# Ledger of designs, part 6: designed miniproteins, single chains, continued (5)

Each design is a single chain, and the fold is of that chain. pLDDT is the mean over its residues in the fold that is shown.

## One batch from the design tools (miniprotein)

Design m16178
Fold by ESMFold2-Fast:
Structure m16178 (fold): chain A 81 residues (1-81)
Amino acid sequence: MSRMEQARARGAALGRELNTASDAERRALLTEALREMYAEGASDREILAFVMATLDSVPAERRAAVAALISEAAREVLAAQ
């Protein structure tokens, strides 16, 4: 499996997990996943593929809220580097 395929698969799995998670858990899960991907040396393209797959795997009515959480989590992870 390519790194892009792995990023998409990871995003899809996380999106499904977010559907059953609490509000507090959603931010923690997103922050942890992004921290791990950056630690593994994920490219901007791989991060984008992960984000898109995550959003595609949540209900349409939650996508804006999840996108905002991803933005917050990414800012937090990048600021810590």
Scores: mean pLDDT 83

Design m16179
Fold by ESMFold2-Fast:
Structure m16179 (fold): chain A 64 residues (1-64)
Amino acid sequence: MEEELLEKARLALTAGRAAAGYPDAEVPEHEVRALAAGIKATREGHSPVESGLIAQQARDETLK
């Protein structure tokens, strides 16, 4: 996975948690990798549904 995608995913999830009232909460690695995989899939021309499935697969692989 490209480091740029992981950084963008981490920043987006961190900002989302801060907006939800949890600015000091750690973002789980599996969520960062899932979002990064989804962004990459979308950039590669996958549909939103396909990108979601690719993101879910990346999340599941990270949790193993």
Scores: mean pLDDT 74

Design m16180
Fold by ESMFold2-Fast:
Structure m16180 (fold): chain A 89 residues (1-89)
Amino acid sequence: MEELRERVRKLLDELGELISKMTPEQALEAGRRLVEIAKELGAEVEYSEDPGETLARGASAVLDIATRGSKEQQEKAVEGLEKVLEELK
């Protein structure tokens, strides 16, 4: 639990750094992927017309699952977020 929470915190720090360097196109694509991951894990989240808002909604939904979901949902949420961040590098 503590180790998973630390991993989530590091991923959020990394996402924050990447957001400052993202183009609107990268933010929209990352946001859409995070929304899809959240929906696959049972979250009720919808796309926004704004790329940054879509990214924020997707990241927030995945983070919520990663901190309050079942152990399986938490692990899948963290893995999904890590994969999205790696593809942005």
Scores: mean pLDDT 76

Design m16181
Fold by ESMFold2-Fast:
Structure m16181 (fold): chain A 93 residues (1-93)
Amino acid sequence: SEEEERKELEKKREEIRKYLMEVLGLSEERVQINELIGLVLRIIGDSLTAELYRRQGNDAAAARAERDRRLALEFYKELVEKYNLEEITITLF
């Protein structure tokens, strides 16, 4: 389900955050910026993947990539608001 996919993404995000802070010694602000950059890259990657699968006629794989993209975009918006940071302008071709 989308709810399970969302929980999986949240768990992975928390594991990465913990690694960056505890192992690499990054500040909270640096971790927040890296989380936003990671989500931007995921949105771009999923958008390209969905388009590629659509062109190949693999509608099921394209739909999965579009769901992941939508979840990543929702997390991005939530984190921008939560961290009180300026939204990074994502320019897609």
Scores: mean pLDDT 77

Design m16182
Fold by ESMFold2-Fast:
Structure m16182 (fold): chain A 67 residues (1-67)
Amino acid sequence: GAAEEALARTEEAARAGDAEAAGRAAYQFVKASGDDEKQLARGREIARRHRATPGGVAALAAIHDGA
């Protein structure tokens, strides 16, 4: 689904160190997830695994602020 595709793009961008792409993909993930707290929690855990990179930091911030 759209949320799963956006989450995959977020993780890929975070691994590549692309903070701008990771933030944009994470924003689309939050929009696609809506009020699904379990889906949002899954996205936060994935972003936290990459929090040592600028991409992971951007993704985590977008998911926390958008939820």
Scores: mean pLDDT 75

Design m16183
Fold by ESMFold2-Fast:
Structure m16183 (fold): chain A 53 residues (1-53)
Amino acid sequence: SLDDVIKLTARAILSAGDVFDMKLAGAPQEEVDALTEQNRKAFQEELAKIDKN
């Protein structure tokens, strides 16, 4: 539904913020990459759940 799409968008913004915080804190590149990949997969899975026309 459209509402779920809006929620997914809000989650994407929050996730981007988390990655930003890790970079700012000087986390290892491996951890930054791992979080980025995890977020990507999580969003693909959420998108699949709301793919109802």
Scores: mean pLDDT 79

Design m16184
Fold by ESMFold2-Fast:
Structure m16184 (fold): chain A 97 residues (1-97)
Amino acid sequence: MEAEGRALTAELQARLEADNTPETILEVARERAAAEVAGLALKEGKITEEEAEKLKEELIAAKSLEEMVELIEEAVGPEVAEQVRRELEALREAVAA
């Protein structure tokens, strides 16, 4: 939506065009979800720009989907956390051979 989001989307799109394996699709989806969650928290005035960047990095670095969901719940609440979990689980199922 914003210029930063558009630049991220273009970069993620280019990676998918270069490598459309299930692993790359899931990585791109997680990075996009992390950016959207951090952007939402920033727009709601809950965190600063610096905290939003840190949150995005922490979400991308999460070792499991459960850890990522817990971080999202802490930042923007359980409803958004459950939505992201369902979207990533559905995508993982869809790309699994």
Scores: mean pLDDT 73

Design m16185
Fold by ESMFold2-Fast:
Structure m16185 (fold): chain A 111 residues (1-111)
Amino acid sequence: SLNEKLLNALLSKSEDAPEKVEKLLKEGADVNYLYDLPGGAKATPLVLTAYLGFEHSPELIKILLKYGADVNAKLVYSDGSSESPLEIAEKSESKVKDEIIEILKANGAKE
């Protein structure tokens, strides 16, 4: 399915991942699709991208927001606890975390 192809592209560390994601979104993949992840967590494309913190994640977040991603959609853990994209980015050890935080705040992220 398009949403399965989108998940595979979101999990890719390759430089071409942003281009592949935008193509899938143009083809009708759901930018706010709620994925069931291994371990029982649930995530949208945006919060998953903030969590992964790859070097291309800032570009990818901009693409997701362009296609209508909910900037405040939370990662929900199996125990029912949750974290916002902004909270996840702030806790990250990623080299690009400050750029992710700036993009999220510029687009109305809270928490």
Scores: mean pLDDT 89

Design m16186
Fold by ESMFold2-Fast:
Structure m16186 (fold): chain A 85 residues (1-85)
Amino acid sequence: SLAEEAERIARELAREKGYKDNDLISIDEALEIGREAVRELGLSEEDIERILDIMRVELTSIGGGQFVTVNEAIGALKKAVEKLL
């Protein structure tokens, strides 16, 4: 599924940036990884922005406020892709 492919791409991108799965990243960094992952899926810019809006809502509901783990960021992206598609 597209959600599973987004998860795979986001995890590869996080690793390339030097992050481990349980590392803390900012919400802005999480959204940047999400944007790069869904852009690689070949979605329209409109659909990319809709996914990122949903992902932002999911990330801000996590108790860390300004920071999330890489795994939490990837989970939020996967959930956002599933909700839109």
Scores: mean pLDDT 85

Design m16187
Fold by ESMFold2-Fast:
Structure m16187 (fold): chain A 62 residues (1-62)
Amino acid sequence: SEEELVKEIEKLWKELEKKLKETLSDEQFNRKMEEIEREVAGLVARGEYEEAIRYIKEKLKE
């Protein structure tokens, strides 16, 4: 369901925040999160929830 996909996105977003906060300065973190948020928001606006999930997972692998 859409609600389940949104919950998965929220879970992955929290994991991404944790990882990037541990590896980047505050300035770099804010900039990087804004870039990723813009892309994820665009995918979600188009109903591409599975692509948004894949995108965040790829960022977590980096």
Scores: mean pLDDT 86

Design m16188
Fold by ESMFold2-Fast:
Structure m16188 (fold): chain A 70 residues (1-70)
Amino acid sequence: MSNTEKAIEELKKLLEEVKKDPNADLKEIIERAQKAWDVVYEDKNVTEEQLKEFKEIGDKLMEELDKLRS
């Protein structure tokens, strides 16, 4: 599994954690999401499909985080 594939799976886990527990540690979730983004940004072998999937999951995660901050 590529580093980008692992980062995508990490974002999926974070999205599920936020949906399951609205009182989840937002600082931890944000830190883990930032680390996943750094992995994708440094990965020279990222495909367009992987970038699209990562962005779609990241956008959903940000929407859920914004709901919790409102």
Scores: mean pLDDT 79

Design m16189
Fold by ESMFold2-Fast:
Structure m16189 (fold): chain A 58 residues (1-58)
Amino acid sequence: MLEKIKEILIKAGVSEGVAEQVVETLKEFGLTPQAIENLVEGLRSAGLTEAAEAVASL
């Protein structure tokens, strides 16, 4: 799961450092539905619509 999220972020043009920070945050707080929704909303707000859709489909 976390590796797939990292790959989606990198493929969408997010830097490896930022993608790793997002994954570490999710690992620390857990892959809760709220954490996934927050990530999806953040990606949509940043204009990364395809990445948001891919994460929401996990």
Scores: mean pLDDT 78

Design m16190
Fold by ESMFold2-Fast:
Structure m16190 (fold): chain A 99 residues (1-99)
Amino acid sequence: MMEELKEKLREYARELHELRPDSFNLEAAFETIDGINEEEDLKKLLAEAAAQLGILTGKLEEAARIVSELLGRPFEEVLKELEKAREEYQRYLEEQAAA
């Protein structure tokens, strides 16, 4: 149901804020979630949030399962995309750490 999707999105927004408190605006995220009136838009945003959490935490299989189920995409395809994004994110962090 739409309210269950919104509540799950708020949970993911809180987790994203805990991981990056200075760069993730929790109030803006909640306003965005509250403004969505279509279930398919909520599913898309929830899939994006799950993917981002997977990339940040390294829990790629869990994120790929959630995204696959929400968007009806093959698990293997989603997992491969998340693995590539995680590799790019790790390279970005290494470049930022280089003085």
Scores: mean pLDDT 80

Design m16191
Fold by ESMFold2-Fast:
Structure m16191 (fold): chain A 85 residues (1-85)
Amino acid sequence: TEKISELASKLPLEDVEEIRSEIFEFVNEKAEELGLTDREKLQKILEESLLVALETALTNPLEEAIEKGKEKAKELLEEEKKKLE
């Protein structure tokens, strides 16, 4: 939480909002597709994915940052699905 706020403060507000929006939508859509409903697990996945995207945005274009965040989200969501099998 604090780490996310620190990273966000180093980026343009518009970029932070776009990252948050894109990652949130992706996590929700993918979680629904995989049948994942554990809100606490999904919140942690969202936070970890946002952290990756924000860190990437410090040294990479916004589009790459969003893509890296989505890749992290996909990995974490698929891992949670596998644990339920």
Scores: mean pLDDT 83

Design m16192
Fold by ESMFold2-Fast:
Structure m16192 (fold): chain A 63 residues (1-63)
Amino acid sequence: ATSLKGESDFVPTEPLTEEQKALGKELSKDSMRLLKAAVLAASTGKRLSTAEFLDLAKKEGLA
């Protein structure tokens, strides 16, 4: 029930430009599609080759 309070709760965000944030967001979108493919691969309980993994990524709309 103890609550810790202090400046650490309000640590400033890194001084990134809006353009840098947008680039990170685009990379994140690609990563999310790969993550979805990885989840599908994990559901099979089997190791996939790089080509098979890319095929799943294409099905998720990455390429």
Scores: mean pLDDT 58

Design m16193
Fold by ESMFold2-Fast:
Structure m16193 (fold): chain A 92 residues (1-92)
Amino acid sequence: MLQEAADGLYESADLLDSIGNTAMAEAYRVMAEQIDRLARGEISIEEAVTLAVERSTEILSKHYSKDQAQGTVDQVLVPMLDRISNAALVQQ
């Protein structure tokens, strides 16, 4: 469920913050925000994924090199967003 996915991302962000990984915590919160907006019907799936990727990349680029930020987005965040968007499409 989209709301459960958003809630899970917020919980993961709080855990990341508690262990000092503030960069990943902020990226997870931005992803959670876009999924929450999608759950409320405020944006499309394509818009939610695009904004989550763009804003997470921007946040990570403040803490890491461009290559490290892009690698994290491509290897960690994009696969998570793909699973969430595929689950949402099956339910619609």
Scores: mean pLDDT 79

Design m16194
Fold by ESMFold2-Fast:
Structure m16194 (fold): chain A 99 residues (1-99)
Amino acid sequence: MKIAEETAREIVDKLIEEGIVPEEAREKIFEGYFELALHAEKVALELLEEGRELTEQELSEISGVSANLVGAVMRRLEEAGVVESRVDADGRRVYRSAK
């Protein structure tokens, strides 16, 4: 599955549909979101494969990528069966490796 590509495309499609980004800027804005999504995916996989359990906020702080974009990447990784999530005692969603 092309997690970063699909995440970036979904975000850009929404921004264009909402009139925030014009169609002419699609490619330029896509490249920026794709780069950030790739970085978030790489950081998440490296840390979670080490056996760590991390929230979206913790992954955001470590990667430097926004929590909303990290959340979008993590949701797609969970749909792909790469990671799994649970809600902890404090009501926070925590991610871990499914493998």
Scores: mean pLDDT 82

Design m16195
Fold by ESMFold2-Fast:
Structure m16195 (fold): chain A 69 residues (1-69)
Amino acid sequence: MALEELQKKVREVFKLGDEVPDLTSEEVARLIGFVLRAVGYFVEGDFEKALETLDEAIKYLEEIKKRRE
């Protein structure tokens, strides 16, 4: 179910966001961009792209975390 998958990925983004200290303004802006794109796709009924965009946000946060530690 697309809504449950969306909820799971949103929770993963929140968890990773809490684990990454001191996000820069640029990093925060990029995360907001991913979230806005995902919401846009979801509203238009493109659930696959919404989920893919959230997955990109998760990967972006994981990359930041890895670069810092």
Scores: mean pLDDT 77

Design m16196
Fold by ESMFold2-Fast:
Structure m16196 (fold): chain A 95 residues (1-95)
Amino acid sequence: AVQQMDQIISQARDYYSQVVSDRIDTYRSGNQSAYDQTNSIYNQVDGYMDQMTRLRQDSNDNPSDSQQRLQQIRSILSQIRSYRDQSQQIRDQAQ
């Protein structure tokens, strides 16, 4: 379970990096609406990254619930992926 959590968190970090890049691109585009949207997505993904990190740490302290925490981390990855896709579409429309 822990190894799978680490792999999922690594994937989430890649998506997070893309969201950060999209936010910078929309800022540079001068499109205030696009920037506001990508900045909102960035804040949501940042919160999900913190939640994933806490779930991973909790799995070290309480291994008995690691399978449940793995499912929660998978759910969060799905949310982050959705936000990354939205961020990319907003950035592409701002160009």
Scores: mean pLDDT 86

Design m16197
Fold by ESMFold2-Fast:
Structure m16197 (fold): chain A 100 residues (1-100)
Amino acid sequence: ISKQKSIDEKVTSLKFKDISKNDYLKLEKTYNELLKQYPSNPAIIRAKHTLNYYNQLPLSNDEKAKVLAQNLYEIALQLELEGHSKTAEKIKKLVEPYIK
């Protein structure tokens, strides 16, 4: 409960800068590569369901990009907890420039 609450608090407290279309495509490519690399990982599967839900909504590209960035950061925190520290650090570095 305490560890999950810490991750939830960190993710929920994130404020994002506006994300360009080109940067959105870069984040989406990274997510698709993670899905191929870890097709059965529970965190990545949960993110897939969340992103599929938001993709059905009439959101702007910027809002979709922020949802994607938030989910990537959550995946990174979960992967770090699972011992995939190098992959987690790569994702964090990719997302951190867009955090206020």
Scores: mean pLDDT 77

Design m16198
Fold by ESMFold2-Fast:
Structure m16198 (fold): chain A 90 residues (1-90)
Amino acid sequence: MREKFEEEVRELLEKIKEQEKVSKLAVEELEIVLETAKKNEVLSPELLEELEEVLEEAKEKIHEDGSNEPVLELSITLGIWLLERGVRKL
């Protein structure tokens, strides 16, 4: 199940990278996702580095017309995975 979760995360990170414009809320959500993933050790080091790169790129793309949909989907995906396995049992 972890491999499928990491594939879903990778696909969502690619969608976020494809965005030309992101909302400020999307950047704030990405920061929360990164902190949560680091604290719970849920992602491989490679995916954590990719997430950090996506966050830095997103900070450069902040516009009022930006969408947060892919980032919200990422947050939900992470939240569901953590709830199913319990944060202390990951």
Scores: mean pLDDT 78

Design m16199
Fold by ESMFold2-Fast:
Structure m16199 (fold): chain A 75 residues (1-75)
Amino acid sequence: SARELLDEAFEALKNGDLSKALALFEEVLEKYGEQLSDEERARAYLELGKLYYVAGRDELAEEYFRKARELNPEL
């Protein structure tokens, strides 16, 4: 489920497995995007943006930060 995948992504972050976390956040957005709330999608976009920023993929990071802000304008 989307929630199980999100939980696994956060566990990967806690374990320092950034590559696994990045893949899991991408997968949950691609496969379960329609099942996610705006808040859940915004969180996933935010975490994905942070991961791409750490990886030196600045343009991708900025794109995901914008997507997160569009879903949660309070960010």
Scores: mean pLDDT 84

Design m16200
Fold by ESMFold2-Fast:
Structure m16200 (fold): chain A 79 residues (1-79)
Amino acid sequence: KEKEDEELKEKAIAALKEEIEEIRRMAEEGKLSEEQAKELIEALEKAIEKIEATKENVEEVIKKETGELIEKAKEVYEK
């Protein structure tokens, strides 16, 4: 279980870090404001921290954090 949880965390964290790089690229291209990019990157970094700190129900925590990030992205894009 521990090895499987670590692999799930590693994969999820790698995907979230890739999203951070995409957000940075979008900001550089002027597709996002600096404020929008900052809010999204901070949310992604917080999700990474929570996933890293998780000891139980790793898959459920990843799904919850991912869902919250999608909601945050919608909020930021609408403002």
Scores: mean pLDDT 79

Design m16201
Fold by ESMFold2-Fast:
Structure m16201 (fold): chain A 86 residues (1-86)
Amino acid sequence: SELLERALEALRAGDYERAAELLEEAIEREPLSPILATSLMMLAIALAVEGREAEAYRILSAIYRNLGDEEKAEKYERLAEEIRAK
C-alpha cells in the first residue's frame, strides 16, 4: 500500500497528524489482515503512550470500522473528537 508506506515515512519524520490521516485513508480503502490489524493497533497504543491520543483513537476507529466492529469504531471516533475539542 502506497498510503501505508507514506504514513510510515510521516511517522519517521515526526509528523503524527499527517501519519494519522494517511493511515485512516489506507485502512478505509484496503482490507486488513489480522497481522496488519494487530500491528496497527500496537502502533496506535504506542502513539497514545507518546501523548498522541487523538491520532491514536482515529487510527483505532478506522481499524475497528474495517473489521466490522461499528460499536468500537464509533466509541473511538467520539473519544478522538472529545480530545481534539478546542
Scores: mean pLDDT 81

Design m16202
Fold by ESMFold2-Fast:
Parts: C-alpha cells; structure tokens; sequence
Structure m16202 (fold): chain A 90 residues (1-90)
C-alpha cells in the first residue's frame, strides 16, 4: 500500500542521500497519482491530501538545496513531510 511505502521511506531517510531521498519522494508522488485515479470518496480525499503534502515537501527540499542548506536540514524537512503524509493516510 501507499502507506506502507511512506512508512518504509521514513525509516530509510537517515541512510539515503538527499538526491536518493528526493527521487523516492517524486516516485511516491507518481504512485499516489495512479492510486487517486482508482480511488473514490474518503480514500481519494486522503490520497489527494497526502499527495499535496509530498509535493509541498519536495518544493521545500528543492528550495533548501538551491540555498545550499545542510543535508541534515533537507532530511528533516523530508522526514516531517513523510510523517504528515503517513498520518493523513491512516
């Protein structure tokens, strides 16, 4: 499930490079988009909200990368966004 993949990525945040983490968040967003197309009602709403959080998270990561922020700061933003998305999907 999407929730299982989000939870797995949260556990991997510290072990991945910022580049790999960003790529996995983009791939997760694509997967959520495909699941939204198949979903209805409450499930669709949760997937849309989680997708929006991941898009905002990626945009924040991209801004930090452009500013030359530390790997720690970028990973913290990624982890916070992934945790928020996981909470919505539960």
Amino acid sequence: SVLEEVKKLIEEVESLSTKELRKKIVELGVKIGKEIAKATGEEKKKLQEAGDILLETRQKMDALIEEGASEEEIKKVAEEGLKEAAKILE
Scores: mean pLDDT 88

Design m16203
Fold by ESMFold2-Fast:
Structure m16203 (fold): chain A 96 residues (1-96)
Amino acid sequence: MEEVRRLIEEAIEKIQRAIQLLQSPDASREEVIRLVREALELTERAYELSGDPRLREASELLEEAIRSIEENRPEEAYEYLQRALELLQEALEELE
């Protein structure tokens, strides 16, 4: 479970960074997508190890966030990222 915690914590950090960049008018879309994809990979690995359904839901939301960014819908991407962040934080709290 320590490895699951580390994966979730790293994913949370990347999502928080992506949200900050997404709210900046000067942000690189490519950089935001990269951070979300990295968070997605970490979240998927955490799900494989834990089986926590919140991590599966979070990964789906991160995929939708990437799609929304690619479609130039930053407001929708923001909502998906915030919901994914909430689920990851909930999963992390139950590991404590």
Scores: mean pLDDT 86

Design m16204
Fold by ESMFold2-Fast:
Structure m16204 (fold): chain A 100 residues (1-100)
Amino acid sequence: SERQEIIDSYELEELKEQLLAAIDRLKAKLEEVKKKYPELKEFIEEKLKELEELEEEIKKAKTREELLELGLRLGELATEVTLKVGEVEGRLEEVERALK
């Protein structure tokens, strides 16, 4: 059905827009983390490069299945960032307590 093909195309483009918007939000958060924790600069720059590669793959994706797989990769990347920031914050809290 031609109508089904149009609907499927629209849903694919909406999912792409949502994923690209999520990447833009994560890039902004990474730049803030980089400013707050200069010791994470190399880690953040590596993750920004991975996000750029993921953005290009999302733009080239032709199926919902490909976009869902790329969405999972984005989620994993966001989780890695959260865990790494948590490690640094935990170490800073321990150092502050030791100095009292």
Scores: mean pLDDT 82

Design m16205
Fold by ESMFold2-Fast:
Structure m16205 (fold): chain A 102 residues (1-102)
Amino acid sequence: MAVPTGDLLADAEGLIAAHRAGDEESYRAYRDWIVDYIIKNNKLISEKHREDIEAFIDIHLEDPRATAESLTVDINIIINSPNALLLIRTAKLAKERGLTKW
């Protein structure tokens, strides 16, 4: 089983590799680490928003063109945004409504 290294770009690479391989256990491990990283780095986001952050990550990976670099950029946007809650909640709504079919 692959494990998170603590480097955001490397762990985003691990997440994408696990997703494409269908390795659900490694995917959950990398996603959980990235979710915790986002919660730690944005004071507006807390544990109660975990499912919204998971939806944001999952939606990004529904794009077959998604890269570790593109995911890392989006994570940094969330971390630095005063509107982070609106961004992650919008992703959760899009996922629930199937609006992200590529």
Scores: mean pLDDT 80

Design m16206
Fold by ESMFold2-Fast:
Structure m16206 (fold): chain A 85 residues (1-85)
Amino acid sequence: MELEERSKRLGRELVELMARTLIRNAEKKKEEGDEESAEFNALMALVLAPTEELREEANRILGRELTREEAEKRIEEILRELAKK
């Protein structure tokens, strides 16, 4: 089905675009000295990344080798700290 193929392709492209956008935002925030925003954007990119290459780019910004599960846990910790304010 053409519609199903198109929907799957658009879904993949959208997730990849979101991950790449988060990586660019993380790089920009790191350059600005905003380490907290840089970490959060890179963690979000790692969780959303559909390819290993994008996960490696996110981990490069983080200076770590995190799995998706570890990144999700770190995001939960950050959100919990924000909720306490």
Scores: mean pLDDT 79

Design m16207
Fold by ESMFold2-Fast:
Structure m16207 (fold): chain A 69 residues (1-69)
Amino acid sequence: MIPRSMDQIRDRIRRMQDRGMSTRNALIALMRAAITNNDQDTYDMIIQIARTVYQFSDAQIAQIRQRAG
């Protein structure tokens, strides 16, 4: 099921990390899922988590967005 809240997105990232995925690759995978499902709210929440929780720079976020699609 696609995450619907900030807490669900954070839990999904953690679960991906536990499976050996980097934080960056987890964010890319979740952004791709949001794009595929045309889920703008989830996409915007992923951006906010990248900026506020993981403290990625705008340049790093731009690279993640570019790789996601």
Scores: mean pLDDT 81

Design m16208
Fold by ESMFold2-Fast:
Structure m16208 (fold): chain A 82 residues (1-82)
Amino acid sequence: MDPIEAAAENLEVAAEAAERGDFRTALHHAGMASHALIGAGVFDPEVFELINEGRKAAEEGDGKKAAEYFRKAAELARRIAK
């Protein structure tokens, strides 16, 4: 599997977990996505800013806002991979 696609899938799982209020799972998968991107040599600041905003929203208990940021990060990561 393409590491960037794996990162995008982890961000989608993080978004779904955040929507359910499962912030532990959301933060875990957001971390896995960041690790996969770094391992793939992807250092796009906008992708990491979106992941960081999603993490902050999840820590604040805002599942909808967290999910929005994680989905935007996944979409942008996939665009960079193309």
Scores: mean pLDDT 85

Design m16209
Fold by ESMFold2-Fast:
Structure m16209 (fold): chain A 59 residues (1-59)
Amino acid sequence: MTPADLAEELARLMHERGIRSLDELIAWLKEQGAPPELLEVAETLKRMADGGKAGARAL
């Protein structure tokens, strides 16, 4: 299993459930008791979206 494959699965779940934010996706995965691998990929996607650099973006 590759991290890219897990990321694609998360994107599909977001679309099917109508989840709009990565934060909500992470909360939903925690409620479902998802495997730690899925949680790690979701956290990585959130970090990439944030960039980690100064310069917060609006909603």
Scores: mean pLDDT 70

Design m16210
Fold by ESMFold2-Fast:
Structure m16210 (fold): chain A 100 residues (1-100)
Amino acid sequence: SLEEVLEKFRKLVEEWKKLPADLLEAGLKVMLEEIGKWLEENLSPEELKKAAEKLLEIRLEVEEYIEAQRAANPNEPLASQEELEKVKAEAKAKAKEIIE
């Protein structure tokens, strides 16, 4: 159900807040892409609009958190390409688990 998918997504985002800002941002983008695709394929236009509004709310909350973390840690080294690729793969897998 939509409500269950959104609840699982919020829980996953909270768990991922332990990651450095760069990795959280990369993971969030991949999760939103996978969930967004599932919503477009499975919901009516009316349901999709409501779901998109709720996803936007979550995205904005997490982007604000990322900005605050970067401001608090201005000298934190950038994530390596290997770390980014690993996080993106894990984010994709976890997003698919949410939408099953």
Scores: mean pLDDT 84

Design m16211
Fold by ESMFold2-Fast:
Structure m16211 (fold): chain A 72 residues (1-72)
Amino acid sequence: MKQQGIELLKRSLEHEKKGDLEQAIKDLEESAKLFIEAGDEDTAMLVLSSARTSSNPELSEGAKKVFDKLFG
């Protein structure tokens, strides 16, 4: 699970570089869920917080919604 979370995080970053923000947000959400399921809530919060500070408003807003969904 943790290895799958890391792989999805890497995929999210690659999609962001390509401008595929919808897919980047989806991969980010699945990565965060896998970290939570693995008991690594701190890493899930860290990756979402990092995305929320993105200069790209779509990624920042998407990450905020995912954070609120998983931790709100």
Scores: mean pLDDT 81

Design m16212
Fold by ESMFold2-Fast:
Structure m16212 (fold): chain A 78 residues (1-78)
Amino acid sequence: EEKRFDLDVAEALVLAYYGINKANGVEITPEELAEFARKALDEVGLPEVGERTAQAARNAKSPEEALDAVLAVIEEAK
């Protein structure tokens, strides 16, 4: 399933971006996570999912809430 594979790739990229920065003590803001997720989903050809994911992340109150919101939108799109 092409769409599911593309969503799995975008999910892996978002998790890697968040995880690597967190492991290195770099604080990612909800806006930075929103922009990264939007670009990752645009790159895999799903810009409409990317926009929904970015909006969800921007509405979050913390980086952890933003990650949860991003992952929830990607999972719902599968």
Scores: mean pLDDT 82

